# Designed miniproteins, single chains, continued (2): the designs that were tried, part 84

Each design is a single chain, and the fold is of that chain. pLDDT is the mean over its residues in the fold that is shown.

## One batch from the design tools (miniprotein)

Design m6908
Fold by ESMFold2-Fast:
Structure m6908 (fold): chain A 73 residues (1-73)
Amino acid sequence: MIDDVLKASKIAESNGDTDMAKKLNDIASTLSSLTKKKKDAVSRGDTDLASAISSGISDTTSEGKKLIDSVNS
């Protein structure tokens, strides 16, 4: 997912859509941060926090997919 978002960001930049490229980069950064936080929560046995972060990853992934579809359409 992160790789797909970054690829879409480069396509948006190539098309001159700097606003879309920024949004996609922000999503990739957010997904990377949340993924690291989830790993930390899991390693600590904090299942409640890991579950909450997983929900955030799912929501951010859904947003990212919509933007990727917009760029590639």
Scores: mean pLDDT 82

Design m6909
Fold by ESMFold2-Fast:
Structure m6909 (fold): chain A 78 residues (1-78)
Amino acid sequence: GREEEIRRLEEGLRSSEESLEQLKKNRSKYSAEDFKKAYEVNKGMLEELIRRLRELGREELAERAERLLEELEKLAKE
């Protein structure tokens, strides 16, 4: 049901936070090509999380996912 879907999205948000932290930590180890691939994957996952969380009325969690997306976009501009 809705509660179970929200729980799975919260787990996805946690995984995205961990992925972004690892990407920041290992940024210097990525080639430009590998970083671009990691960026596109993480961006797609965060955009999907934002969309689904908003559809379920979980605006606070959607805003948290948007902050992660902003951090990812900032990292890509460095």
Scores: mean pLDDT 84

Design m6910
Fold by ESMFold2-Fast:
Structure m6910 (fold): chain A 89 residues (1-89)
Amino acid sequence: MPTDLKVSVEGNKVTVTFFNSGLSGKYSVELRDENGNLIASKEVEAKANETVTVVFDIELPPGKYTVVVRDEDVAHPPLKKEFTVEDPA
């Protein structure tokens, strides 16, 4: 079960980190805009009790976004985290 979802934005890098507690599994990590449109996704395999890091090399315009982590093999509720991209200058 994925827990402790964190999102960091640094320049053109969006770094997603979560902890997979319990059993090993296969997960989809989705980056979505404010309207729920899929921007990018990656599939990852996580071992039992592993911290997973996924990096999206993408430049996002300022706005609101959501990261969604879905379990592909077991019916768990998706883990979601909203974040905002600001223009730094």
Scores: mean pLDDT 78

Design m6911
Fold by ESMFold2-Fast:
Structure m6911 (fold): chain A 98 residues (1-98)
Amino acid sequence: MEEVEEIIKKKGETTLVHRLILKMMKEKKMSVKEALEKLRKLFTEFIENPEKWEEVVKKLAELLGLPLDSLLETFESSTMEERLELAKEILKEIEEIE
């Protein structure tokens, strides 16, 4: 839970996308390019199929090396609209980095 909160909810100088990339690089030895491509694919899939939210979170948990239950709990109170807005923000940020 604490590690998930640090990645997802941390406020400060780093963006969510930067934190996700750093975690994927550490846990999966991915390059920045590979991490960006995997995140773009996941969040594009979610925007096209919002009913796949749990599957997208499961894949994200695997990429980040985080417990699925902790990541699901972190988003449990969010609405579908909030999740879609977050996904769109992430994709926009990925486009700016690439």
Scores: mean pLDDT 76

Design m6912
Fold by ESMFold2-Fast:
Structure m6912 (fold): chain A 100 residues (1-100)
Amino acid sequence: SAAEIAEIRTYAMMGLQDIADFLRKHAPELQDVADWLLEAARRLRSASVEEAVELLEEAIKKIQETLEKLKKQGKVSDEEIARLEKAIERLKEYREELKR
């Protein structure tokens, strides 16, 4: 339904904002990625369902690349890495719900 799509869109936006806040706090050198995620969250508000799916796919890819960089740097704790991995899985779930 339209209401369910609106709810999923809101959760996806919040997820992107939370990841951006995580990067701002733990990886200030990746502020360009954080800024991109905040812009993606804003675009999700007015995007079509198809555009929202593509935005989430691009966001997931960028966050996964960021996660690999953070793992290689060893500056972020295993607990914080696990938190980011869980956030990626939630975004994947939102993407699949939008594809229904």
Scores: mean pLDDT 85

Design m6913
Fold by ESMFold2-Fast:
Structure m6913 (fold): chain A 65 residues (1-65)
Amino acid sequence: MEFQLSGDLIEDLNKLFQEMAKQGLPLEEIIERLRKHIDELLKKGKISQEDANKVLQLLEFMRES
C-alpha cells in the first residue's frame, strides 16, 4: 500500500489539523507536526514521494499565508 492516497492523505491531515487547532496549538506548531507525520509515512513507505511533495507544498502555502 504505497500510492493513490493523495485524497485520503489530505483528509487525514485535515483531521489532524482540526484536532490540533481544537487543542489551541498555533498554526506554525500544527504545520511542524504535520510535516513530521509526512516524514513518518515516507520512512514506512506508506506514501509516495510525489504525494509527500504535494502535501509539503500545501503546508508551505499555509505557512506563508
Scores: mean pLDDT 73

Design m6914
Fold by ESMFold2-Fast:
Structure m6914 (fold): chain A 90 residues (1-90)
Amino acid sequence: SSELKEELKEIMEELNQVIEEKVSEFTEEQLEKIKNLLAKITDLALSIKDEEKQRKVLELLRELIEKMKSASPEEILKLLEQTLKEIEEL
């Protein structure tokens, strides 16, 4: 639905905001990897048309955001890679 798609856009913006607030904690190499993973997650999440899968993606992204708030740069990379894989497996 258009409502779920809007919620997905909003949560992706929140995810990008969390990264932006932590940008000083990352090396240039880590930041490049994070940006590439975020782009892949965004493209994949917004490409999903099935409402049930969209709801699952929203839940995964909300969990990701909460975990990332207290995570180290290395943990953030691992969390993003795991989240991408989980969305791909939907």
Scores: mean pLDDT 85

Design m6915
Fold by ESMFold2-Fast:
Structure m6915 (fold): chain A 93 residues (1-93)
Amino acid sequence: SKDKKAEELEKEAEEYIKKGEEALKKGNYEEAAIYYLRAAGYYLEAGLLSTDEKKKEEYFKKAIEAAKKAAELAEKLKDEEKSFKLTLAAGAV
């Protein structure tokens, strides 16, 4: 059934959230961002397949939250790289 497949996709999304958190704990922001993006994709698919409106809304909310987390991590990587390059160029390191 579509709802059973949605539940299986939710479990896959949760595993990717866990992998993202593990990568984040190790300081691997790029890897963490990729895992959160994959989780967002799985939650989105679960939401599209679910026939339960309440579960559909919960899946879409989780997809948005995971995608926002990935975007925040990507911006942090850009900021750290930019700050490091500017510090090197200024001769402060």
Scores: mean pLDDT 83

Design m6916
Fold by ESMFold2-Fast:
Structure m6916 (fold): chain A 81 residues (1-81)
Amino acid sequence: LSAEEIARQAAEVAVGLAKAVPVEDFNAMLDRELADALALPLSPEQKQAITDAVEQMKRAAAAGDLAGLRDAAYQYALAVL
């Protein structure tokens, strides 16, 4: 599987999860994921991209913007891969 294919699948999982749980629970899960990702030995540029993507996911989820959430989750997955 290409990184793009894996990231696309991860984005759909994120959208499904956001639809299944309250926004505050989704945000708590994203905060935990961000903390775990930032503990990885990644470049400062990758860590910034991951942080920006998580912030966009939280914003999109709060707004009920599923398309924006999908795009942000796709970017997050690519940054972590």
Scores: mean pLDDT 84

Design m6917
Fold by ESMFold2-Fast:
Structure m6917 (fold): chain A 113 residues (1-113)
Amino acid sequence: EKVNKLKETVISAKAVLKNEYLKEILDLQVEAIERLEALKIAQRDLEKMTSLGIFYARQLRRYQEEENVEGALSTVTQLVFANREAAAELERTDQEAANVLSETAQRLQGLLS
């Protein structure tokens, strides 16, 4: 189950993250995936977004271990963009899922300020 793998990966990343904003960013991404799963979106789209969440959680953990603040901030910016791109792709086929991803991107962007 990929969603459970995302949750496990986020728990592992949060254990090493020192920045509370980065922990909140990962929690927001998990919340978005859980909302998409509850909406019963197409399995391929859920799996794609879940895999992206796992990738970015691992990248944030790696940059934290390296004490690379710039890399961590760049990773969050990429995650915001990935949620916006996914929202645009889903806009024509699943407006509700697109709205979840757009809202998530806005909330993630807010934590960067």
Scores: mean pLDDT 86

Design m6918
Fold by ESMFold2-Fast:
Structure m6918 (fold): chain A 92 residues (1-92)
Amino acid sequence: MTILERLRELEDQVLAGIKDPELAEKVRKTFEELREAILNGDVEKARQKLIELDRLLYEAVKAGKITPEGAAAAQRLLTMLLIEINFLEAQK
């Protein structure tokens, strides 16, 4: 399993856990924008999108709009994305 495949699986688990369709769509779009920034080597944009994603997921947890399983997947995904962005920054 590649790192990209694992990230996609975690994204799917997070989205499946979100009870609010409007919030799920915002999270999905933020995932797409974040992945594009990483692929383009745009570290600053990737960091901004990671912060936005973290905020959206935190608000979802606070509002009870995400399942416990989705919240656990979100925490794992955010940790992996942070590591990838930090490695991208360190290696450029």
Scores: mean pLDDT 81

Design m6919
Fold by ESMFold2-Fast:
Structure m6919 (fold): chain A 73 residues (1-73)
Amino acid sequence: SSMEARRKAIEDDADAGLGAILGSSGAIEARSTSAEVGEEQAELVRKFGEKYPAAREAAEEGAERIEEIRDEM
């Protein structure tokens, strides 16, 4: 939604500011923490896919339909 897009823009600006501040002293540590969060997120995605395989299939079919419409245009 438009409200979510605005929130993301603010978060991106804040993250960029933090990155600049940490760029000389903490960037490496921040990256290692992000990697750990990535592993946790991957596990959650795996569990979600196991419980809702139909939702994943529906989303993929929807994406294919959108691509077919784009190709027809």
Scores: mean pLDDT 56

Design m6920
Fold by ESMFold2-Fast:
Structure m6920 (fold): chain A 100 residues (1-100)
Amino acid sequence: SADDIIEEMFKKLRELIKEIGKLNPEVAKKLQEILDKAEEKYKKAKTLEEKLSVVVEFGLELLDLYVENYESLSPEAKKLVEEMLDLVQETIEKLQDLLS
């Protein structure tokens, strides 16, 4: 289901943020704040289209935060943020498939 796909994404994102927190606690805190906001918006979303919109908006905020903090991130932390971006993109593609 869409909910299973999104909940698995949130679980994996939380794990990646914990790993980033070992390398860059300040950036991990910012990532957790945008994730918490996305999870709260998801709880209020009723339709598949609304749920997809929440995931897309989170992906854009994640990309913006990555660009803003790029110079402060180690190569290892950059790789973890890129894994978060890839996970969000895969989730969007799975949700779009359900709309087809």
Scores: mean pLDDT 91

Design m6921
Fold by ESMFold2-Fast:
Structure m6921 (fold): chain A 67 residues (1-67)
Amino acid sequence: SAEEALREMEELLEETKRLKEAGKLTPIDATSIAIRAIGLLEDVRLYGTEEQRKRAEELYREIKEIL
């Protein structure tokens, strides 16, 4: 569901922040995170409300800014 995908995106953002702060964000981790983030974003775009889509776009942007 879009609600579950948004929750997973928030968890992914927090994990990305932790890896970056710990100096452990490798290129392989960054690629994996980016692929997962795109998949979750697409789920919200297909099944979410307009407000949920805006939230997903914000989360995706924040993840990409860290990577």
Scores: mean pLDDT 86

Design m6922
Fold by ESMFold2-Fast:
Structure m6922 (fold): chain A 80 residues (1-80)
Amino acid sequence: MVLEGTLHNYGPNNGPGAIVGLYDEDGKLIAGGVVTEGNLTKGGVAKAAVVYKGEVLDAEIKPEEDLKPGGSAKATVTLK
């Protein structure tokens, strides 16, 4: 399953341990979690554990921009 939206990085970094939220076009949270591997870099892929509809799933995050703490960018989140 592929989710698209605006990813916000709550920090404290842009790699493992970063808390993230994926929001739809209405600003509603559709998935939230923590980066487990890699960095939230433009065109890169980070791995994360995300909560989607009450279930914890493995995910791959591909942001359109480098996401420092406090940053937001469009991203694709691929759920296992």
Scores: mean pLDDT 87

Design m6923
Fold by ESMFold2-Fast:
Structure m6923 (fold): chain A 55 residues (1-55)
Amino acid sequence: SAELEALLAEAERRLADLPAPVRAFVLGQVRKTAEERGLAAAREALDRGLATFRA
């Protein structure tokens, strides 16, 4: 969906300074969560990933 594509583009920008394996992992979790639980849960997964790898 356009909303998922926008979220993934946002995630790419917000994760750009992290190592490639970390970016790939978080992006994979966001996409998987969006497919299984919807867009709101995917945004939560992105925020959780950022908190984990930027803390």
Scores: mean pLDDT 82

Design m6924
Fold by ESMFold2-Fast:
Structure m6924 (fold): chain A 96 residues (1-96)
Amino acid sequence: MAEEARREGLEAMREGARLVSEANPQLKPVVDTMVEETERLAKTESGITSMALGARGMAGLLEEVAKQNEKMKEELLKAADRLREVAERLGKIAVE
């Protein structure tokens, strides 16, 4: 269960990073760093909490990029919604 949540969270983070990079290539180094940091922190004792924070951060960035990119707006917002749902589920696991 925890391993499945970590895999889903990292997959969602990587997909979000790909979409942001397609919509705004200048942000590629930023989102790649966010994914790398989330992967590193995911291996620590607070890993699930760190993943929840990373997912929330990526969702916020997707939402901001969506405001500036009408062509990809729906895809960016769907990815943001997925990341917010993942962050909420990870947050509940971290408390329980």
Scores: mean pLDDT 81

Design m6925
Fold by ESMFold2-Fast:
Structure m6925 (fold): chain A 59 residues (1-59)
Amino acid sequence: KEDLIKTLTEIEGVGQALAEKLVAEFGDKVFTASKGEFTAVEGVGPATAEKIYNALQEK
């Protein structure tokens, strides 16, 4: 889970607090979540959700 937080914080617009919230909400499901599911997280706008989705697909 710490490894997931580190991976998420490498994404532009994602700080440690947001990365921790994403891991708490999705856990391992973060790799299978859609852009729409990311926008449901408080503090994640459409642009940030797209960056998260694309970054996880590239890894």
Scores: mean pLDDT 75

Design m6926
Fold by ESMFold2-Fast:
Structure m6926 (fold): chain A 93 residues (1-93)
Amino acid sequence: SEYMEKARKNFDLAVEAEARGNLDEATKHVSEAAQNGIEAVKKAKNADEALGIYNSMMVWLDLAALSSNPETREISEKAKKEIQTLVNDMEKA
């Protein structure tokens, strides 16, 4: 998925930005990664594909939620909840 490739790349860029002390850049990359992950779930063809995206995104968002930057943690926790809701709704349909 192009969305998942963009999500992974943006999570990598966020880690690099935070390591350099560029917290604003790290927050922007985490936000972009989260939005791409959400789009990947929304465009999943079935529940199994959505669950695979969920599993990958939860690993990356859990790491971002450990950030020293409260903005990055807030974005990560919000994205985790949104993705979980989308996947749960797909499994119930």
Scores: mean pLDDT 85

Design m6927
Fold by ESMFold2-Fast:
Formats: sequence, structure tokens, C-alpha cells
Structure m6927 (fold): chain A 118 residues (1-118)
Amino acid sequence: SAQELADAGATVAEILTAASREGNFREGAKAVVDLLERRGYITPEQAAALKAAIDAGAEVEIEVKGDSPTDLRRLEVTITARDADGRVLAEAKFVIPEDATPEQRAEARRLFGLAPPP
């Protein structure tokens, strides 16, 4: 299941792909939110707001930035829940800072399907 893949350390894409195959998009989105909360990337309050929006029928979008020639060690992630009219119901942003360990940066890049750092 999507939750089992999240617990096993799967990527965000793998979790969402499993949820898509199961026809359970909301549970997949919530599994991703739970994973980000467990990793300490978002607060419990942000996670609760995102899951409430998902339960209300919002679609979840994840945008990843930070793979630039000048700052390959910084990763910025935005997760946004929108209703059918495109209104933002909940949003969380986090940054993996450049002072994070190489292992922490590599794991974050792996989680979001980015190439390993050089």
C-alpha cells in the first residue's frame, strides 16, 4: 500500500504511483504528508491542515526547487492543497539548508526523485 511504501522509505513518486494504481489518491497524499511530518520537514499543525484539506477533496501539488548550478546543496519544497476552484486551502514550505549533513541532503534529494549530489 501507499502507507507501507512510505514506511519502507519509498520516494514520493513511488507512494503516489501506488496510490494511483489502488484508486486511492487521497490516502496516497496523506501518506506523503505523514512522511514529511515524521521527517520533521513540516509541523504537526501543517500536516493536520493539509490532511483536513485532502479529506475535504483538495488536490495536492508538490513543487521542488534548489537544483541550481550555484546552490546544489539547498532544496526547497512547497506542498499545496487546492480546491476545485484553485483556491489554496493549506500550504507548507520547507528548505533543506546547506548546513544539513551530506547524508540528510542525499536522503531528501532521493525522497523527491532528484539525482544524487556530486
Scores: mean pLDDT 72

Design m6928
Fold by ESMFold2-Fast:
Structure m6928 (fold): chain A 70 residues (1-70)
Amino acid sequence: MNILVLFPDGVARLYKDGKLIGEVTGLTPEDIAKFKNGQVVTRAELAEFSEELAALLEEHGITEVTVIVN
């Protein structure tokens, strides 16, 4: 299971099968507010929001994630 956790300080953490595999910083509160807990988001949809997040998913062969807003 692939989970993306978004933190209010602008940090996103990517988890695969319960393991932290990557982190992106510098996200805006306005961009984070576009997401809801339990939302399934594709890599293509993440590219519209953050090219760095989309690149992180691509690096790990991940096509979609479930979002958790913390």
Scores: mean pLDDT 82

Design m6929
Fold by ESMFold2-Fast:
Structure m6929 (fold): chain A 80 residues (1-80)
Amino acid sequence: SAAAREAARQATLEQVQQELVQQLQEILKAREESRDLYLQKLSDYVVNAARLSQKLRTEYHVSSDQISQLILDAQRQVLG
């Protein structure tokens, strides 16, 4: 049903935001420990965020604006 598709889309958006929040928390921890570890985790995050953004656009038809807002919200939760 349309309601089931929307529920699955919303659940996926929440999972993606939580995954990005967890990665950002790991990056902050790494920044205090080692520059090399920090840069590696930051690189991994950028690649994963791009992969998840593409998945949201192609499989769930999420708008670019909504994806940008989701990423910004994850960053604000951890960094701001």
Scores: mean pLDDT 88

Design m6930
Fold by ESMFold2-Fast:
Structure m6930 (fold): chain A 62 residues (1-62)
Amino acid sequence: SPLEEIERRLQELAREHSRLGDEYAQAVADGADPETIAALRARHAEVSAEMQRLADEYERLR
């Protein structure tokens, strides 16, 4: 069903979101390049925005 497809995608994005959060925390702790840290932060924000859009779609179809 469309809801099952959205749920699967949200699970995939949730894993990526957690991974990026961990990578960001590790990069900051390790003193990584500012560009690397900024890129991780930007990607984390992109995934958050995509999750929000899918959550809104899920709510509309529910």
Scores: mean pLDDT 87

Design m6931
Fold by ESMFold2-Fast:
Structure m6931 (fold): chain A 83 residues (1-83)
Amino acid sequence: MTARGTPDDINLAARAALSVLSEEQAEKLFDALAATGKSSFSDEEIAKIAKELGLSEEQVKKLLEEYNKLKAEEENVPMVVVD
């Protein structure tokens, strides 16, 4: 299937999870997010799904921080100001 748009939210969440969670936890999170059929996720949706997967409050917080960092980097063109 061909897809266009921003499937990045699922991919960014998976990348964030791999950075702060185990591979098994990251895979479960990715599967749960994909099962929603949504391409965009709020912090509350990510946190809810992660908590339902048995992640601790601290793990969820770290996941959201990394996810939002990656999401901001994808939406923001990396720019350096030089004089």
Scores: mean pLDDT 70

Design m6932
Fold by ESMFold2-Fast:
Structure m6932 (fold): chain A 65 residues (1-65)
Amino acid sequence: KKKEELLEEAKKQVEEAAGVPVEIKYEGDKIYLKLDKTPVSKQVAAALIMIATAYELGGSLFLVD
């Protein structure tokens, strides 16, 4: 799959899991995910979706405030 397509799919799934819009920044092989507005009970599900996507891309996931 193209990187852009995979990242778009992941963002949509993360926002669905979080129940709110989330901020995601991509920088090379790094993904920065901001979950400060996401309920704690939903942060784990959102993070797991992005971890799976980062693994598929051979990159790293970072949580930011």
Scores: mean pLDDT 74

Design m6933
Fold by ESMFold2-Fast:
Structure m6933 (fold): chain A 81 residues (1-81)
Amino acid sequence: SMALALEGLRARSESDEAFARAQATAAQLDAWKASLSTDDQIKKLLELMRTNEDPAVVPVLVAALLRLIGEEIDREIEEKK
């Protein structure tokens, strides 16, 4: 989960600035959840992952991607039923 990813990042962050960037990225992803469809969130997240050069945010990007993929799989299963 994103909460567990952020807890892990706090413990292993090299600096408060690195952790602050990870928190800012998590907040941006949470804002997308409120305003965008799952498909649009996946597209924007993949673009962000492709252009990301900051290793501090990688765990929150991965946590968000796994959550969105799970939501899309659940949607496909429900539509087939």
Scores: mean pLDDT 74

Design m6934
Fold by ESMFold2-Fast:
Structure m6934 (fold): chain A 94 residues (1-94)
Amino acid sequence: MIEQDKKITENQVNNIRTTGNNGTQNVKNAGNSDKSKIPDALNQSVDNISKTASNGIDEANKLLLSKESQKKIMQTMNDSLGNLSDTANQMLAS
């Protein structure tokens, strides 16, 4: 990966990770307040992560980034969604 492609890819990955971390925190805050709020916090966080990743893929396509860069963006989305799901399950089980 060339340095410019790497920098752009890392920016998109960081945006997804930040959105995912915020979603995880929102689910924790919802669960600590009232477990009935967890599904709404989870659904909103899933939507935010998906939109951030979609925007990242759109930017990657616009900039003609490699398929490897696009796969890294998609994998970061999947990792963030997995962490969010795990957090929601832990808050529901507690």
Scores: mean pLDDT 84

Design m6935
Fold by ESMFold2-Fast:
Structure m6935 (fold): chain A 85 residues (1-85)
Amino acid sequence: SKREKLIEVLRETRERVLNDESLTPEQKKELVDTLDILIELAKNPKIPIETVIYFTSSRLRDFSMKYPELRPIADWANERLLDIM
């Protein structure tokens, strides 16, 4: 399902953030906490999948502006989000 694919993308994005040596522990915590919230939203069948995709894309864009080091991970995730739409 689109929802399962979204959860997989979010989980892999989370793993990529944790394994990125260019990010500080504080940046990783902020990003992982946000991704964990998005994963829980994606698991909720009452929330339209399109809404979760838009929130995910928007948050990744905002974080990549705040933390330029995140841009490769954000770009990777956003390409996969477009495939789910």
Scores: mean pLDDT 87

Design m6936
Fold by ESMFold2-Fast:
Structure m6936 (fold): chain A 85 residues (1-85)
Amino acid sequence: SLDEMEQLMQQARAETDPERRKRIIEEMLRLAREQKDRHGMVDAVRLASALLPYEEARELALKYGVPQDVIDSARDFVRNNPWLY
């Protein structure tokens, strides 16, 4: 649900441990894929781009079927809107 995705986003942003943060973001990607939620998938990829090192964010997004052009778009969005993350 949208509320569940928003709660996971808040948890990921509050998490200080990089490994736990990555697991929360992976859960977002998994839920978005299972629910066929394109909006949630974009939110998860943007959050990964904001909070994880580039290669980790890229590999994680690709694992969940996100194409490279969407990953690049998400990275550009985060760079242009850093106050949202």
Scores: mean pLDDT 87

Design m6937
Fold by ESMFold2-Fast:
Structure m6937 (fold): chain A 95 residues (1-95)
Amino acid sequence: TKFYAQLGIKYYRDGNYNEAARYYLLAHSGGGVDYVQQARDTLISGMSPDDLFQTGDSLRSNGNFSRSYLMYGRGYELQGDFDLAEQYRKLAEEL
């Protein structure tokens, strides 16, 4: 819905990328408008590994398991844990 998109924008402006991504995905699921690209851009913008893991947790709680696992994979890749990164990418591909 438009309400969730507005919350996503608010959290993005506040620098809270985890909540911003979550609300963009809620807007996508409820409104039929493609906010997935905005969520992806938000997830990439300025994120540390810890931010990526927290965003992954938010995506998973929202039911977006595929994108959650991609965030975990990216987080582990940035930490140099390529084995865990590959494991999570494979989990994302299975969904």
Scores: mean pLDDT 70

Design m6938
Fold by ESMFold2-Fast:
Structure m6938 (fold): chain A 83 residues (1-83)
Amino acid sequence: SPLVKLSKEEEEKIRREAIERVKKSMGITDEQLREAFRVEQADAQNPLRRFTPEEFRLSVTAGVLAVDEAVLKVVLQKEREKK
Protein backbone atom coordinates (compact mmCIF):
# COMPACT_ATOMS: atom_id res chain seq x y z
CA SER A 1 0.00 0.00 0.00
CA PRO A 2 1.23 3.53 -0.72
CA LEU A 3 2.17 5.80 2.16
CA VAL A 4 -0.66 8.01 3.42
CA LYS A 5 0.28 11.66 2.92
CA LEU A 6 1.23 13.16 6.28
CA SER A 7 0.62 16.72 7.47
CA LYS A 8 3.66 19.00 7.82
CA GLU A 9 3.33 18.78 11.62
CA GLU A 10 3.36 14.94 11.58
CA GLU A 11 6.34 14.90 9.18
CA GLU A 12 8.19 17.37 11.44
CA LYS A 13 7.55 15.18 14.53
CA ILE A 14 8.83 12.03 12.78
CA ARG A 15 11.82 14.01 11.47
CA ARG A 16 12.71 15.27 14.96
CA GLU A 17 12.51 11.76 16.43
CA ALA A 18 14.74 10.46 13.61
CA ILE A 19 17.25 13.29 14.19
CA GLU A 20 17.36 12.40 17.90
CA ARG A 21 18.20 8.76 17.09
CA VAL A 22 20.90 9.77 14.57
CA LYS A 23 22.34 12.28 17.07
CA LYS A 24 22.67 9.58 19.75
CA SER A 25 24.34 7.11 17.34
CA MET A 26 26.82 9.80 16.18
CA GLY A 27 27.56 10.98 19.73
CA ILE A 28 26.70 14.57 18.80
CA THR A 29 25.14 16.95 21.34
CA ASP A 30 22.20 19.26 20.56
CA GLU A 31 24.49 22.30 20.81
CA GLN A 32 27.06 20.83 18.39
CA LEU A 33 24.33 19.87 15.91
CA ARG A 34 22.73 23.35 16.05
CA GLU A 35 26.13 25.03 15.60
CA ALA A 36 26.95 22.81 12.59
CA PHE A 37 23.57 23.70 11.08
CA ARG A 38 24.21 27.44 11.53
CA VAL A 39 27.62 27.18 9.86
CA GLU A 40 26.14 25.25 6.92
CA GLN A 41 23.34 27.81 6.51
CA ALA A 42 25.82 30.73 6.57
CA ASP A 43 28.07 28.98 4.04
CA ALA A 44 25.12 28.17 1.76
CA GLN A 45 24.29 31.91 1.57
CA ASN A 46 27.89 32.81 0.55
CA PRO A 47 28.11 32.75 -3.28
CA LEU A 48 31.91 32.24 -3.11
CA ARG A 49 31.68 29.18 -0.84
CA ARG A 50 31.55 25.75 -2.45
CA PHE A 51 31.83 22.44 -0.63
CA THR A 52 34.44 19.91 -1.66
CA PRO A 53 33.17 16.30 -1.95
CA GLU A 54 34.79 15.54 1.42
CA GLU A 55 33.17 18.59 3.06
CA PHE A 56 29.82 17.57 1.57
CA ARG A 57 30.14 14.04 3.00
CA LEU A 58 31.03 15.50 6.40
CA SER A 59 28.00 17.82 6.11
CA VAL A 60 25.77 14.82 5.28
CA THR A 61 27.19 12.89 8.24
CA ALA A 62 26.93 15.72 10.78
CA GLY A 63 24.51 18.15 9.14
CA VAL A 64 20.80 18.14 9.84
CA LEU A 65 19.52 18.96 6.32
CA ALA A 66 20.99 16.12 4.21
CA VAL A 67 20.83 13.44 6.95
CA ASP A 68 17.28 14.54 7.88
CA GLU A 69 15.90 13.97 4.37
CA ALA A 70 17.39 10.46 4.05
CA VAL A 71 16.37 9.52 7.61
CA LEU A 72 12.89 11.06 7.19
CA LYS A 73 12.20 8.95 4.09
CA VAL A 74 13.28 5.73 5.82
CA VAL A 75 11.42 6.55 9.06
CA LEU A 76 8.21 7.51 7.19
CA GLN A 77 8.27 4.18 5.34
CA LYS A 78 8.98 2.22 8.55
CA GLU A 79 6.29 4.05 10.56
CA ARG A 80 3.65 3.52 7.85
CA GLU A 81 4.43 -0.22 7.75
CA LYS A 82 4.04 -0.44 11.56
CA LYS A 83 0.53 -1.54 12.49
Scores: mean pLDDT 51

Design m6939
Fold by ESMFold2-Fast:
Structure m6939 (fold): chain A 60 residues (1-60)
Amino acid sequence: SKREEVLKEALEEADKIDVSNREQVRALAIKTAKRAFEKGLSHDEIAAILREVAERIREL
């Protein structure tokens, strides 16, 4: 699904950035939200994706 595609891309990018760098984390969140909006995902779906990305980042 479009939601799964956006989430997978975001999680892959999270693994490649410096998660201790606040600017890189913020840029990833903005990029992910924009991609999801462009693909026509709802606000609730975007919020769910960002929550899963935040959980991954907390574990790194």
Scores: mean pLDDT 82

Design m6940
Fold by ESMFold2-Fast:
Structure m6940 (fold): chain A 81 residues (1-81)
Amino acid sequence: MEERLAKVREHIEKARQALENGDVDAALRHIAEAIRVLSGSDVPVETIERVLRAHAKAQGLPLREFARRVLDSLEATLEAL
């Protein structure tokens, strides 16, 4: 459990760094990795990334704003664990 949570935190940190650098695509990739690890999913990261992009479009949110909100939600989830 601890090893899995550490890996999730690593991906969240990398995603935040990518957003600060303006690299939204890298941020979404790291978010997809964090979700995959946290959920224990065997779904390919590329598939999770596509689903995230589809959700942003469905909500009418810019990808950067969507990524920021997802990161905030993931951090809140880790704090609750």
Scores: mean pLDDT 83

Design m6941
Fold by ESMFold2-Fast:
Structure m6941 (fold): chain A 88 residues (1-88)
Amino acid sequence: GEKLIEEALEAVKKGDFEKFKELFEKLSVEERVELGRRLALLAAKGELSFEDAIKASDILEADPDIRVQMEGGVIKVAAAVKEVVDKK
């Protein structure tokens, strides 16, 4: 449910990927897609480190559902764009 998505987002923000993976496995496909969309938005806003965004992306890209895999790719692109824009 919504609570699991919110807890998963907080886990990524804290770099707690053990908790993130546990929560992620409990989500439905539609909830994993929604989580991916919210993670991409956080990455685009610079609210995730590049390393944490890539770790989250890799978990979503390993999902058996293509829609979840695609959202993982979007996270990766958002993180890469933010990294390049912030390069000094």
Scores: mean pLDDT 84

